# Ledger of designs, part 98: designed miniproteins, single chains, continued (5)

Each design is a single chain, and the fold is of that chain. pLDDT is the mean over its residues in the fold that is shown.

## One batch from the design tools (miniprotein)

Design m19404
Fold by ESMFold2-Fast:
Structure m19404 (fold): chain A 80 residues (1-80)
Amino acid sequence: SSEREKAIKFATASLLYAGLLFQLRLLKRKYPERSEELERKEREVDELWKRFKDAYKNGDFKKMDELFDRLVALDNEVLA
C-alpha cells in the first residue's frame, strides 16, 4: 500500500537523519578546527529533514525521494 511505502520511506530517512547528526557531532568533537563547516552541514541536514517531514505530511513521494537523495549526498560528503 502507498501508506506502507510512505512509512518505510519516513523510517529510512529518520535513521539517516539521526546517523548524520551523530556523525557531525562526533566529528566536531574530534576536529574542532572544522566546527564552522560542520555546523553549517548540521543546519543543512536539519533543513532537509524539516522539508522531508513536510513532504511526508503532504504525501509527496517525488519530493521525499529528492530530499532523501540530498541527505545521502550530504552523508557521502561528511564521510569523505
Scores: mean pLDDT 87

Design m19405
Fold by ESMFold2-Fast:
Structure m19405 (fold): chain A 72 residues (1-72)
Amino acid sequence: SEKLREQADKAFAYLDKDGDGTVTKEEFREAIKEAFPNATDEQIDRQFARLDRDGDGTITKEELDAALERST
């Protein structure tokens, strides 16, 4: 959904103030908990793992966009 992607783009821009193109797992967790206070750490970790294909503990905007393409 385009709206979901727009929300993700906005959140990414908020977290990536330096323009390095990456977001850490901790920054991602904080952002999700602010928007969705009822989200569990397990749910957030699962979502992050799906985005973090390289397993380096960070996600790129490209990885986020690719994951959202298959979201219903």
Scores: mean pLDDT 66

Design m19406
Fold by ESMFold2-Fast:
Structure m19406 (fold): chain A 58 residues (1-58)
Amino acid sequence: ADTVQQQIDRINTDMDQRMDDVINQSRQQGLSTTDRRNRTRGVFVDAHDRIMGVLDAS
């Protein structure tokens, strides 16, 4: 099984990739500041919830 640290490292890598995707979508689709902020917030909230899930399962 993966260690807690390895699981957190993967979550951080996925978060970085999702943030890049939000930036790319913002440029391609001309997202409003509000829409970009909402998507960015969603990425951070998802990453936080996933980290908490790893810690709770440990």
Scores: mean pLDDT 82

Design m19407
Fold by ESMFold2-Fast:
Structure m19407 (fold): chain A 68 residues (1-68)
Amino acid sequence: MRELVVVTDDSPANTQALQQRLQSLYPDATITVIQAKNAQDAIAKALQLRQERPDVLVVLSVNGRAVL
């Protein structure tokens, strides 16, 4: 089972749409969302997570664009 963490500064609607799409692509994955204050905060949190938790797939969603 894959664990996916979405770090985002996007609106709740955009976050929900991305979460739904990811769950459709990875139906057995556990998806956790971390809400950031802004794009810089989201980038910092994503980098920290990748360093501390290399076993987790981190998806960064900022300015309406998702990046793995």
Scores: mean pLDDT 75

Design m19408
Fold by ESMFold2-Fast:
Structure m19408 (fold): chain A 81 residues (1-81)
Amino acid sequence: MPKRAQQLIDQMRQLIQQLRQATSVEEADRIYAELDVVAGKLHLMITVMRAEGDPRADELEQELQELQEEAIRIRKELEAS
């Protein structure tokens, strides 16, 4: 696993924890926008890894998808409150 990919995953996890602590939709939207930027960087890295034949690209793509789905769930729950 490239150290950079792990760092981006860790950043997404930290942002998701911040999203769980958000007290307003405005705060959640700001964190979510930041999360999308980090997700985009990770997606670009996964694309490069796949092009280079790195077998870990698929595992990283699954992790990215799971983290994005979790962020969407938290944001929707906050909006419903």
Scores: mean pLDDT 82

Design m19409
Fold by ESMFold2-Fast:
Structure m19409 (fold): chain A 67 residues (1-67)
Amino acid sequence: DEAALAELRERLLALARGLGERAKKLDPSATVEIEVGETRIRLVITTKEGTYEEELDLLEALKELQA
């Protein structure tokens, strides 16, 4: 369902933005990059202590929600 995929994308994008905002509160020097694709969202947070990467597969997540 195209509508379900679009809704999931928006929800996961909001979650990724929230995670980036929390990282900025823990380390004000942190940089946050969010890459939005049709089937994935990638979050990269770089702090003075290291780089943290999370990739969200929208198709996999949609299957998990229907399981």
Scores: mean pLDDT 76

Design m19410
Fold by ESMFold2-Fast:
Structure m19410 (fold): chain A 83 residues (1-83)
Amino acid sequence: MERVTVATRQEMEEVARRAAKKTMENGEYKVVITTDTPQMAEEAGRIVEDEASYFGAVGETKVRGTEVEVRLVKYQKWVEEQA
């Protein structure tokens, strides 16, 4: 699983774009984003979910202290996983 550290909103947006792109190319992408605060971790998760939704992917985020665990799945693949 990939791990990335972010300190600024710009870095969060860059990670979000990259994650969305990889999800669209591969059908699924997982990353752990490490931040300086729990509030920044929550913001990073929201930014990633918003970006994923814009490109037609489903975002699942789980905030754990200063880290956010992210799983992005292309919408079509996510529907197929539901049976």
Scores: mean pLDDT 80

Design m19411
Fold by ESMFold2-Fast:
Structure m19411 (fold): chain A 80 residues (1-80)
Amino acid sequence: SPEEVLAGLEEALDRLLKWAESEMKTATDAQIADIRDQLLRALDLMVRYAKEQGVPDEEVEALRERGLKRIDEVVANAKA
């Protein structure tokens, strides 16, 4: 169902962000930028997939907003 698709995507995003957080702890500035780019591309694909699977627009936009915020937080913490 669209609800199960959304839940699965949120779990996948959580796993990606945990991986990125771990990788960024010892990464160079260039590597942090590359990881950020990869996360943004992954989020874009997840949002597109959610729309294609019939997840309501409101839920898709909430996923995008949460994802962007969490990516920004992970990057900011890595640069602190």
Scores: mean pLDDT 88

Design m19412
Fold by ESMFold2-Fast:
Structure m19412 (fold): chain A 68 residues (1-68)
Amino acid sequence: ERDLEVARKAGEALTRIRSLADQGKLDEARNLADEAVRELEKLGASPGFVAHVRREADRIIAEAEARR
């Protein structure tokens, strides 16, 4: 099911982004966020869902930056 694949990909990507951000690897986290958004778009995720994942990734990265 496409929706399950989209949800799985998004969850895995956000988990990795959080891990990279927590390690201070902010550029790698940003690159992974861009790759995740591109993959979700290729899978036909709704624009609203893609925007949600982008906002979550940006929030995770911004919070990690603020802790420095």
Scores: mean pLDDT 82

Design m19413
Fold by ESMFold2-Fast:
Structure m19413 (fold): chain A 80 residues (1-80)
Amino acid sequence: SELEKLIEEIKKKLREAIDIGSENATPEQRAEIDRLVEEGRYDEAIELALSVATPEQQKKIRDILEEVEKLEREAVRLHL
């Protein structure tokens, strides 16, 4: 239950980070990001989102990724 909640929170934050960068994406870039997310390729989706994000959006994305790292460390502690 706790582990399941943690995994869902990680997924929510990763999606939030991607959405922030995707606001500035072209339709073609947005389609590629959506495809990468559907394939579970979150690292590549985040990289693409960061590449099209403004400096202010990049800071927000990095702040979210720091929260994700903290949650991932908790998940490892819970034997994920």
Scores: mean pLDDT 83

Design m19414
Fold by ESMFold2-Fast:
Structure m19414 (fold): chain A 96 residues (1-96)
Amino acid sequence: MEEVKKLAKQAKKDIQQAIDLLQSPDASKDKVIKLAQNALKKLQKAYKISKDPRFKKAADLVQKAIDYLKQNQPQKAYQYLQKALKLVEEALKELE
């Protein structure tokens, strides 16, 4: 479970950074996509180890955020990233 906590904390940080950049006037779409992709990989690994459905749902939400960013819909991406962040935080609380 330590590996799951580490992956989830890293994914949380990547999602928080992506959300912060989307709220910035200096937001680079490519940087936000890179952070979201890094979070996605970590969430997928956390799900494979833990089988916790919240990591799978969070990964699916991050994937939708990436898709919206590629479609130049940053407001929808923001909403999906916030939903993913909440699920990761809920999963982390149960792992502590």
Scores: mean pLDDT 86

Design m19415
Fold by ESMFold2-Fast:
Structure m19415 (fold): chain A 71 residues (1-71)
Amino acid sequence: SRRLLVVEVPPEAVEDLKRYVREVGGEVLASVPYGDKVLLGVLVPEEKAEDLKRRVEEVGGRVLLDIPAPP
């Protein structure tokens, strides 16, 4: 199964996080400027969600939403 995550990250971290999402078999749904930050909406395999959250926190970002992917 997959999880839907919305994360807020510094602009300089966006391309590395997008690459990571694609490498783990996820999908980038949205990338939206949000003040001095970027909001990323991503789908990732459930087993990769915790690693993605850790990576977001390591770059000074925040996890805003983490829910099961819609059917």
Scores: mean pLDDT 86

Design m19416
Fold by ESMFold2-Fast:
Structure m19416 (fold): chain A 75 residues (1-75)
Amino acid sequence: SLSAEQAAAGYAGAAVAAGVEVDPAGLPKLARESIEGARSLPAALREQLGRHGLAEWGASPEEAVRLLREAVAAI
């Protein structure tokens, strides 16, 4: 099973890749690194990977920030 930190990193990266605006304040280092990794991808590839990642978790882009904050609260 994933740790809360790994879940936060997954949601943060997938949300940013899907084009969702995420405030990095209060995020663990792993989640901030995940965001930077997502931002370094070409826009079209980033959006496709982000949508796929969120769908795998059963999340919409609109829910991604809420789920990220819930994962951070579990750390």
Scores: mean pLDDT 72

Design m19417
Fold by ESMFold2-Fast:
Order: C-alpha cells, then sequence, then structure tokens
Structure m19417 (fold): chain A 65 residues (1-65)
C-alpha cells in the first residue's frame, strides 16, 4: 500500500530527519518516481512530505522541552 511505502522510506530517513535539505527531498522524489508507477507516485510523494514534516516537528519538540 501507499502508506507502507511511506512508512519504510520514513524509517530510513528518521535518523537524519533534521539534516534533510530540500535538495535531499528532491532526490528522494526522483527515486520514488523511478520505482513507482506515475499514477501512484504523486500520492506517495505527498504523504512522504507530510510524514517528514511531522517527524521534524516531533524531533524539534524533544529539543525544546
Amino acid sequence: SIDEIVDEELKILKPMILDLTEEDIALIEKAIRSRIPPEYADDVIKKLREAIEKAKEEALKQLKL
């Protein structure tokens, strides 16, 4: 499913979540578009971007106390 693909990608990215640049995200999007049929790629990318932002918020909360 799309959610499973997003979860697996996020799991790999979590250790470096605060260090991810827009250029890094663009490379990840390119890799997704090369592996996943075009009809699903946009949905995967959208959900992954939302999951990355959520993970960044959670990591920052740990630092802010």
Scores: mean pLDDT 79

Design m19418
Fold by ESMFold2-Fast:
Parts: C-alpha cells; sequence; structure tokens
Structure m19418 (fold): chain A 98 residues (1-98)
C-alpha cells in the first residue's frame, strides 16, 4: 500500500540522516522502493486522468482527481529524495532537471 511504501521510505531516510550511509542491501531495497513509489504514483495519475475523461464537468470528479494528483505528487517527491540521497552516497553525478 502507499502507506507502507511511505513508512519504509521514512525508515531509510531516517537511517541516512543518522548514519550518513546505507549498506549494499539497504541501497538495493531503496532502489526497489523508488521504483514502487513511482509505479504507485503513475497508477494514481492514470486514475485521475480516467475520472476527468469520464465526466470532465463534474466538480466531484475534479475534486477526486485533484486528491489523487496530490497523493501522486507526494510519492514522487519521496522517491526523488531517496534517489538524490542514494546518488550522493554512491558519488554519482546528479543531473538537475531543465
Amino acid sequence: SKEELLEEAKKLIRKLNKEGKLDEEEIEKAEELIKKLEEEARRLEEKARELLAADPDDPEARRKALELEVEAGVLLLVAAVLRVSIKNILGEPIELPP
């Protein structure tokens, strides 16, 4: 569930902040977690799109679509934080988005 994904992300971020590093197994777990967060966000964005396509003039559909988009945005933000943190540990260059 999204709640389980966010809780796992919180644990990894907390460990990074405390210890400044993750072991190899924890890095692999974090990479898998990033993938799952991004996949769940994509699912929520698709659901929002479907709601708007079905009834574009319904204010209730618009409200529900906005709620799904906000939830997707939170998941993507958490995934981005983990990705940047892992790249920093690995000494990999971080490309800034255009």
Scores: mean pLDDT 80

Design m19419
Fold by ESMFold2-Fast:
Structure m19419 (fold): chain A 84 residues (1-84)
Amino acid sequence: SELAEQMRAFFEKMAEAYEKLKKENIPKLVVTSPLGVPIEVTLDDEENAKALKQLLPLMLELRIERQKATPEEIEEAEKKIKEL
């Protein structure tokens, strides 16, 4: 549950960064993932999705190792990436 909560908080921070970019006309912001990897947030949804997709294999591997990954969590993560 802790990892799922950290992932939710991360996606919320990504959404907040995106809104801040729009309001303040900033070209990009960096948000640190729960894995300690910096992710660049831009106004380009495709670029943001590509950056997050690069983390998915590592996140899945760590969750499988900890026996915490469910199909529902994977689908939810993919949906949130598409919404960015």
Scores: mean pLDDT 66

Design m19420
Fold by ESMFold2-Fast:
Structure m19420 (fold): chain A 86 residues (1-86)
Amino acid sequence: KKEVLEKVTLGMYGISGVANGLVIRRLAEKMFELDSAAENLRRNIRDAERSAELAEKDPELSESVEFAREAVREGREALKKYEEEK
Protein backbone atom coordinates (compact mmCIF):
# COMPACT_ATOMS: atom_id res chain seq x y z
CA LYS A 1 0.00 0.00 0.00
CA LYS A 2 0.98 3.68 0.30
CA GLU A 3 3.23 2.84 3.23
CA VAL A 4 5.32 0.55 1.04
CA LEU A 5 5.50 3.08 -1.77
CA GLU A 6 6.48 5.79 0.70
CA LYS A 7 9.33 3.66 2.05
CA VAL A 8 10.59 3.02 -1.47
CA THR A 9 10.15 6.65 -2.43
CA LEU A 10 12.22 7.81 0.54
CA GLY A 11 14.90 5.29 -0.32
CA MET A 12 15.03 6.47 -3.90
CA TYR A 13 15.16 10.12 -2.89
CA GLY A 14 18.03 9.41 -0.52
CA ILE A 15 20.04 7.47 -3.06
CA SER A 16 19.09 9.74 -5.97
CA GLY A 17 20.91 12.56 -4.22
CA VAL A 18 24.11 10.64 -4.87
CA ALA A 19 23.22 8.74 -8.03
CA ASN A 20 20.95 9.62 -10.94
CA GLY A 21 18.84 12.05 -8.97
CA LEU A 22 16.68 13.29 -11.82
CA VAL A 23 15.70 9.83 -13.03
CA ILE A 24 15.20 8.25 -9.62
CA ARG A 25 13.36 11.21 -8.15
CA ARG A 26 11.00 11.42 -11.11
CA LEU A 27 10.40 7.70 -10.83
CA ALA A 28 9.70 8.03 -7.11
CA GLU A 29 7.35 10.96 -7.69
CA LYS A 30 5.40 9.00 -10.28
CA MET A 31 5.30 6.02 -7.95
CA PHE A 32 3.80 8.14 -5.20
CA GLU A 33 1.22 9.60 -7.57
CA LEU A 34 0.40 6.21 -9.06
CA ASP A 35 -0.22 4.54 -5.73
CA SER A 36 -2.70 2.16 -7.32
CA ALA A 37 -1.34 2.03 -10.86
CA ALA A 38 1.37 -0.59 -10.49
CA GLU A 39 1.66 -1.36 -14.20
CA ASN A 40 2.32 2.21 -15.21
CA LEU A 41 4.79 2.56 -12.35
CA ARG A 42 6.67 -0.54 -13.47
CA ARG A 43 7.08 1.00 -16.90
CA ASN A 44 8.59 4.09 -15.32
CA ILE A 45 10.93 1.91 -13.28
CA ARG A 46 11.98 0.02 -16.40
CA ASP A 47 12.65 3.28 -18.20
CA ALA A 48 14.84 4.41 -15.32
CA GLU A 49 16.70 1.10 -15.40
CA ARG A 50 17.38 1.47 -19.10
CA SER A 51 18.69 4.97 -18.49
CA ALA A 52 21.03 3.59 -15.84
CA GLU A 53 22.20 0.86 -18.21
CA LEU A 54 23.14 3.43 -20.83
CA ALA A 55 25.05 5.50 -18.29
CA GLU A 56 26.73 2.31 -17.07
CA LYS A 57 28.88 2.38 -20.19
CA ASP A 58 30.46 5.56 -18.88
CA PRO A 59 33.05 4.71 -16.19
CA GLU A 60 32.69 8.17 -14.66
CA LEU A 61 29.03 7.44 -13.96
CA SER A 62 29.47 3.83 -12.82
CA GLU A 63 29.01 4.66 -9.13
CA SER A 64 25.95 6.83 -9.74
CA VAL A 65 24.53 4.17 -12.04
CA GLU A 66 24.96 1.46 -9.43
CA PHE A 67 23.19 3.52 -6.76
CA ALA A 68 20.41 4.37 -9.20
CA ARG A 69 20.03 0.72 -10.17
CA GLU A 70 19.78 -0.32 -6.54
CA ALA A 71 17.11 2.31 -5.89
CA VAL A 72 15.15 1.29 -8.97
CA ARG A 73 15.49 -2.38 -8.09
CA GLU A 74 14.21 -1.72 -4.57
CA GLY A 75 11.29 0.24 -5.96
CA ARG A 76 10.43 -2.42 -8.49
CA GLU A 77 10.71 -5.25 -5.98
CA ALA A 78 8.78 -3.38 -3.30
CA LEU A 79 6.09 -2.52 -5.84
CA LYS A 80 5.92 -6.15 -6.92
CA LYS A 81 5.51 -7.34 -3.33
CA TYR A 82 2.97 -4.59 -2.70
CA GLU A 83 0.92 -5.68 -5.71
CA GLU A 84 1.35 -9.37 -4.93
CA GLU A 85 0.16 -8.78 -1.38
CA LYS A 86 -2.46 -11.39 -2.16
Scores: mean pLDDT 57

Design m19421
Fold by ESMFold2-Fast:
Structure m19421 (fold): chain A 75 residues (1-75)
Amino acid sequence: IEELLKLAEEDPEVREELLGRIMGGKLVLEGRTGVDEEEYAELREEIEKMSLEEKLELLEVLERAEEERREKLLA
C-alpha cells in the first residue's frame, strides 16, 4: 500500500486509482453513500493535501468497510 502511494507520484493511472480508493475510505468514515460533483471536487483537493499517513488511514477504513460488507452479504 505504501509502495503504491509512492508509485502514484510517477504513474497517473495508479494515482487516479488510489485517489478513488482513498475517497471511498473518506466517504465510509463520514457515513456517506455518495458524493455530488461539487463535493467530489472538494474531497479530491482535500485528499491531495493529505499526508501519506492520512491517506493510508483512509485506505485502511475502506478495506475494513469492504470486509464488513462481505460478512453482511454472507450472513
Scores: mean pLDDT 71

Design m19422
Fold by ESMFold2-Fast:
Structure m19422 (fold): chain A 69 residues (1-69)
Amino acid sequence: MKEEKIKKLVEEVKELMRRGKNAEADKLILSEKDPEIKKAMLKAMIDEGVKEVQAAVDATVKKRELAKK
């Protein structure tokens, strides 16, 4: 089923991103030929990357604000 394939590939992308293997996740997405599956994988990659960046940015901003009081 297409839905099952999407879930499997999305989970693989998320696992690769969590392990810091961003290049491997990108290669998986580039090798996928189904546009719907590719879109789901891209979204998963972006969501994981955004979470990491947002956490780092939020921590930096909060640290600077607290230093000022």
Scores: mean pLDDT 74

Design m19423
Fold by ESMFold2-Fast:
Structure m19423 (fold): chain A 97 residues (1-97)
Amino acid sequence: EPDVPKEEAFKKMYEKLTEETRRLLEEVEREIRRYEELGLPVPEEVLERERAAVAGLLATLATVNKDEEFLARVERLVEEGVSVEELRRLLEELLAK
């Protein structure tokens, strides 16, 4: 299309960001699985990437849903250093809506 309406462009941008963040999470999960299969401890950097990917996906989905309260909650929990398991529970809650 020679011109893309602003609304359509924003929708495509958020869809792409969601897809890219989801892919990053899948890559991190595969890396964690490889360490577990080898009986090796998962490096802290890999665990940090998992946390960042889950938080990024949560923030992107909250923004798409225009849920400012949920976005603020995600940002607070990330700053407080909550577990990846807690962030994943929030992701499941958001996806169930």
Scores: mean pLDDT 74

Design m19424
Fold by ESMFold2-Fast:
Structure m19424 (fold): chain A 95 residues (1-95)
Amino acid sequence: MAEQWRAEYRAALEQMAEIAEEEGLEDLARAFRELAERGGSEEEINELTLKTIEALEKKMEETSDEEERKRLVVKAVTIGILGAAAQFYLEMIRR
């Protein structure tokens, strides 16, 4: 059971890293991958999640393309969902 939650936790953080990498946020992508490897804390997951959303919001403000803005909104929402999921999986691992 614990092994399944560890796999889900790593998968969520890897998906967040891939989204960050696709948007040129390579430092955040690296931070998510390092967190996936070492485990980390709920506070660290939340901090990286919020920093990534803020970076995507800045990209939204810098674009005049409505379709590009919609694409970035979907990515920001997905990051929020994955961050919450990663925190839940971390709690399951600790049980």
Scores: mean pLDDT 86

Design m19425
Fold by ESMFold2-Fast:
Structure m19425 (fold): chain A 59 residues (1-59)
Amino acid sequence: MDEEKSLRGERAAAGLIAGDASERLKEELRQAGMDEEGIRAGEAGDGQAVGAALHKAGG
């Protein structure tokens, strides 16, 4: 269960960093446990903040 959630989060984070700021990707990141601050940083193009937030959420 956690593995599927982590993989979904990684795919969503990659899409967000690539410039896809769709609400669907943001919801997938929320489901993966990423906080709103991390999602907003990713929308601003801060890949380091997105990576740190995803790492915090997934372990």
Scores: mean pLDDT 68

Design m19426
Fold by ESMFold2-Fast:
Structure m19426 (fold): chain A 55 residues (1-55)
Amino acid sequence: SEAAAWVAAQQAKYADVKSDEEVSQADLEEILAYIEKALADKMNPEELERVKKIL
């Protein structure tokens, strides 16, 4: 889906910009949670669960 592709693209961007001080694995997890919240405003629960499986 378009939303899943967008989330994957953002995740790939942050994975490439690895920095222990600026972007840690914990920070990536927080960013993913923020994206999940933003998508929840536009997605139904089933679609959100599918996105969580991809992430």
Scores: mean pLDDT 63

Design m19427
Fold by ESMFold2-Fast:
Structure m19427 (fold): chain A 109 residues (1-109)
Amino acid sequence: MSEEELRAEARNLAELLADLVARLGPERARELVREAAREAGRAAGLPEDVTEEVVRLLERAVEAAAAGDMEAAERYALEALRRVAAAGDEVYARFLSAFYRALGEAVDA
């Protein structure tokens, strides 16, 4: 993954998190994102310690988006994506696919 691709994905993710907060409220959005990230970590084969770090960063991104701080939301999202990308491009692709799928299914429920 290039740095430019990671930054673009982080912007998209921050906007998605802001939309989830607007629809569901910050508490439910945070819970949903936490569960989706854990599921994605398992599906991608990401180590548990790395998965929990990604969960913490994404929860901070949700809180920043809820506060209207989109620069902070993008920064936390970017750091989370960098942690996943460090495991390799294939792991990164599996994580994103599983994460967005889990988020979509939970919003429709």
Scores: mean pLDDT 87

Design m19428
Fold by ESMFold2-Fast:
Parts: structure tokens; C-alpha cells; sequence
Structure m19428 (fold): chain A 77 residues (1-77)
């Protein structure tokens, strides 16, 4: 699960030309978020974003982020 999220974040960051330091910071942040909302769920979303067109990425953000936000709120309650 953690390894899958790291690979997904690296793929997305590579698509946008991020530096290695930027990738490591993003991975650390994604792992912290994944502990709250679920590592496998976040990895699947990030992997889809890495493969998506701009329009598909926007649709995924609108569809999935509210659900992840609800999951985070439930986990913190």
C-alpha cells in the first residue's frame, strides 16, 4: 500500500517535471494523508490522476476529493 502510493505520487510528479526533493516532500505528505483516508484508496486516485487527461483529472478531483474529505472527517471523529 505505501509502496503503491509512493510509485503513484512519483508518476504524477514526473509528469509535471518535479525535482527529486519536491517528489520526496509530496510522498511524505501523501503518506500522512493516506494514514487518515486509506493508503490504497489514495494510491488508486493518484495513479488515475497520473494517467488522466486534464478534463479527466478535474472530474476525478470533483468526484473523489469530497469522498476522501468525508473519510478523513469520519476517521478524526
Amino acid sequence: ARAALEEAVRALADRYGASEAEKEALIARALALGEIVGLARLAELVARLAAASEAEALALEEEELPVLGAAAKAALA
Scores: mean pLDDT 70

Design m19429
Fold by ESMFold2-Fast:
Structure m19429 (fold): chain A 66 residues (1-66)
Amino acid sequence: MTGLDLTEDNIKERLEKLGIKVTRQQIRDILRKAEAGDPVAAELLRKIHSGKLTEEEYKEYLKKLE
């Protein structure tokens, strides 16, 4: 796995700009699931990248990810 703009630190910064507090472990879990083909994790990453994600939506996505 190569370092990209959507690394753990970049995703954390994007979420913090949206007012969403996250841990590196949560970000890592989302990234791994998306790479494994989880459509929920992939959708969440797309929303984070677009900057169109609310804290309520983020929490709902986390509940869907195990």
Scores: mean pLDDT 75

Design m19430
Fold by ESMFold2-Fast:
Structure m19430 (fold): chain A 95 residues (1-95)
Amino acid sequence: MKKTETFELPEPLDKTVTLKFSDDSVEIYVDGKLVATFPKDQLRELQIELRRLVGPEAATGAFAMIARLEKEGYKVKSVTIEAKGNKVTITVEAE
């Protein structure tokens, strides 16, 4: 399962952030480079870091997509946030 949403940001951002989900942890990549790893019991810290990296609008959008897919019974594997200027594309991969 792959879901993609595109929307406009109020402030320009040029960055690609990827979250990779395992059973025990979430890895954060910025422009292809690993920058952080969070245990799944530290999801609040993950949310704070994502907001810092991509802003509140893109972070909220990403977590809303994750929550929707998890509510539908899917297990999220990765989230890619691609921002260029005022455009952001969020892609969630789940199974």
Scores: mean pLDDT 85

Design m19431
Fold by ESMFold2-Fast:
Structure m19431 (fold): chain A 72 residues (1-72)
Amino acid sequence: SEETIKKIQEAIRALKEKKYEEAFELLSEALKDPSFKDLPENVQKSIKEVVEELKEKLKKEGKLELVEKFEK
């Protein structure tokens, strides 16, 4: 869970700096980590909602390939 928490913290910093691609990458990696399931359900839901918002934003910016890369 330590690595998952670290990625979420880094993603929050990236969001604050408006580094949306970096935030999307970090949160997508956190979602794929097995320990993500150990987080409270409300936290999991909030992170998934942020990832969806970032996904929409990146698609509008023509960065579909980046979104597809991290969807796996």
Scores: mean pLDDT 79

Design m19432
Fold by ESMFold2-Fast:
Structure m19432 (fold): chain A 62 residues (1-62)
Amino acid sequence: YSQMVEAIERADRELGPRTALVLGLMLLGYPVHTALSLADSMSDEEAREKVRELVETLRKIA
């Protein structure tokens, strides 16, 4: 799980919050199309909040 968190945080820094959200959802087993559709429907602020929630959830499991 720590590697997943690191990958998501790197994507957010380098490619932005929507890309980080797509990566995070794919790492959780969501299909690419579903991850892209969800990210595309969100603003950057909404995507940042979702990435934060996802990272918090992964840290609690790890």
Scores: mean pLDDT 77

Design m19433
Fold by ESMFold2-Fast:
Structure m19433 (fold): chain A 61 residues (1-61)
Amino acid sequence: SHMDQARDARLAAVRQEFLREARAVVEESDANGDSSEALLARLQALAEEYRARVAEVERET
């Protein structure tokens, strides 16, 4: 349906944004010389944001 196509497109966009942000976090962490614990904490925070964005898209179904 039209709504399914719109939802799938939005989920794809949210996924692409997450992947872009995750790459930036890893690159920035490496450049800054962050510890593995600091990198993991940043990635976990980003994953929580991703879950929230997915839940928001799904609420619009």
Scores: mean pLDDT 83

Design m19434
Fold by ESMFold2-Fast:
Structure m19434 (fold): chain A 69 residues (1-69)
Amino acid sequence: MEEVLEKIAKVIAEETGLPYEVAKEAAEAMLRGDGAKAAGILVRAGVSSEKLQKAGNKAREILLENGLV
């Protein structure tokens, strides 16, 4: 789980340019199945819809690879 959390947090940080700590909060929400909370964190941090969609797609791919979706 920690390995998956780190992968998702890193992808979100890379795609959005946000600090790793903010990306990690969003990744934790995603791993708990709270996609609405994850999206809310990113939107409040000022992430554009385009970057949010790209980060979300990459995060979902990681979740699927690990059988978590």
Scores: mean pLDDT 78

Design m19435
Fold by ESMFold2-Fast:
Structure m19435 (fold): chain A 81 residues (1-81)
Amino acid sequence: MDLKAIQREVARILAENLEMDLSKFLLAVHEIARIAMETEDLEEFEKRIYELLKSLNAKGDVEKTAREIAEKAFEIREKSR
């Protein structure tokens, strides 16, 4: 499973859609990739990303961003296994 591919795509989507402190951005990339490896349901994964981004005070369309990340991360995961 390509954890690096998931981290790169998450970082890209976050950078394009949301405003965050660099330290919170790095934490979000790491934690979202971890959640992607632990979660089997796409809807649950999207919800966990949304809650994480809200807890980090990310600015922008958090709902849309969480959905895009969830879909892309699961696509990468499914292609790898």
Scores: mean pLDDT 82

Design m19436
Fold by ESMFold2-Fast:
Structure m19436 (fold): chain A 120 residues (1-120)
Amino acid sequence: MEELLKLAKELVELFKEYFPEEKESIKEMEKLLEELEKAKTWEEAVEALLKLLLVLSKTLIKVAEKLDPKLAKEIEDLITEFSDKLGEAIREKDYEKFLEIVKEFLKELKEKIKKLKELK
């Protein structure tokens, strides 16, 4: 959890630095990070993570569509792939697999955020 929370915070900080105009999305991301930090059960942590990933994904697609439609499509495909993997891990109740998939997804999103900044 600690490493995953660190990665999630790093992505939100990159959004704040690179896309400060996305004020409402950033506020929602920060609120969800607080919910994740306060989560006492696996179910609460999974719910907070899924909501955070949804807001991150939606905001990133919105930004990408304005800058590079090809990169927006790549991000959409990435989100679809990871959503399928996360859904499977949740159905299997494999929380370790779920966290590993989330870490990989966050790392991939971070690389897409950096690419979008270069296009701005």
Scores: mean pLDDT 83

Design m19437
Fold by ESMFold2-Fast:
Structure m19437 (fold): chain A 103 residues (1-103)
Amino acid sequence: VDVFNNEFEKLSKKVSDLLEEAGNNETLGALALFGKDGKETSQRYLNEANELRNKADELVKEAQEKYPGAADAISKEYKKIEEEMNKKREENTKKALEEAKAK
């Protein structure tokens, strides 16, 4: 019982960290369009964000395969983390763009 809960918490933390890093790269990609090296730098950040999101998806799939009896719970937790990270990214991107426009 405790082993599953510990592994589930570790998975949730890793997925949160990956999605937060992906969101940060997406924010930097948006800012790059207004800065040095423009579109090419933006595309690099977006590519890194996509790789991080794919890694998070892979971890979730591996966990569902390892714990099929908890697959629905794992999916629900992943969706919750994704929604929380998407909201944080949207707020961070909006703030960063407003600060960039003020200069």
Scores: mean pLDDT 79

Design m19438
Fold by ESMFold2-Fast:
Structure m19438 (fold): chain A 76 residues (1-76)
Amino acid sequence: MTKEEVLERTKVDFRTLGLMVDADFALKHEKDRQAVLSRLEDIRAELQEMARRFPGDRRVERALRRIDDMIERVRR
């Protein structure tokens, strides 16, 4: 898969997961938080692999920063 394909898929995933994270703010159940965290961690792993293949790519770095912020928010 090309870097562009991964980044475009990540944008779609961020929109979908962003809605799930916002919905999860209304849900106080720990099990649902862990499910969302697992999905975010999978995306982070893919982006980390992209960062290894394309070191210094600002779009990959920005995507990683965004996923880290979402993970921190869900873990609170």
Scores: mean pLDDT 70

Design m19439
Fold by ESMFold2-Fast:
Structure m19439 (fold): chain A 82 residues (1-82)
Amino acid sequence: LKEHEEEILQQLEQAEEQLDRVVEAALEAGDVAAAIEALRRALRDLRELLRLAEKENLSQEVIDAIRERIRRIEERIRELEA
């Protein structure tokens, strides 16, 4: 799995870019609820990924990258709900 950690980090970056596009499109359409729903789905997926990463004893770098993304999404949800 160590050979795939760089691939996991790259996939996390690509997923974040995709999420940003979905959220931006929803907000441009005035659909704040759709933006929040997209963020909540991503949060659920990241939490599951974190659980698996911890269970598989992946590197601290991968675990920290997932945790940081979770924190950013939680912050964005709070901002949109305000």
Scores: mean pLDDT 84

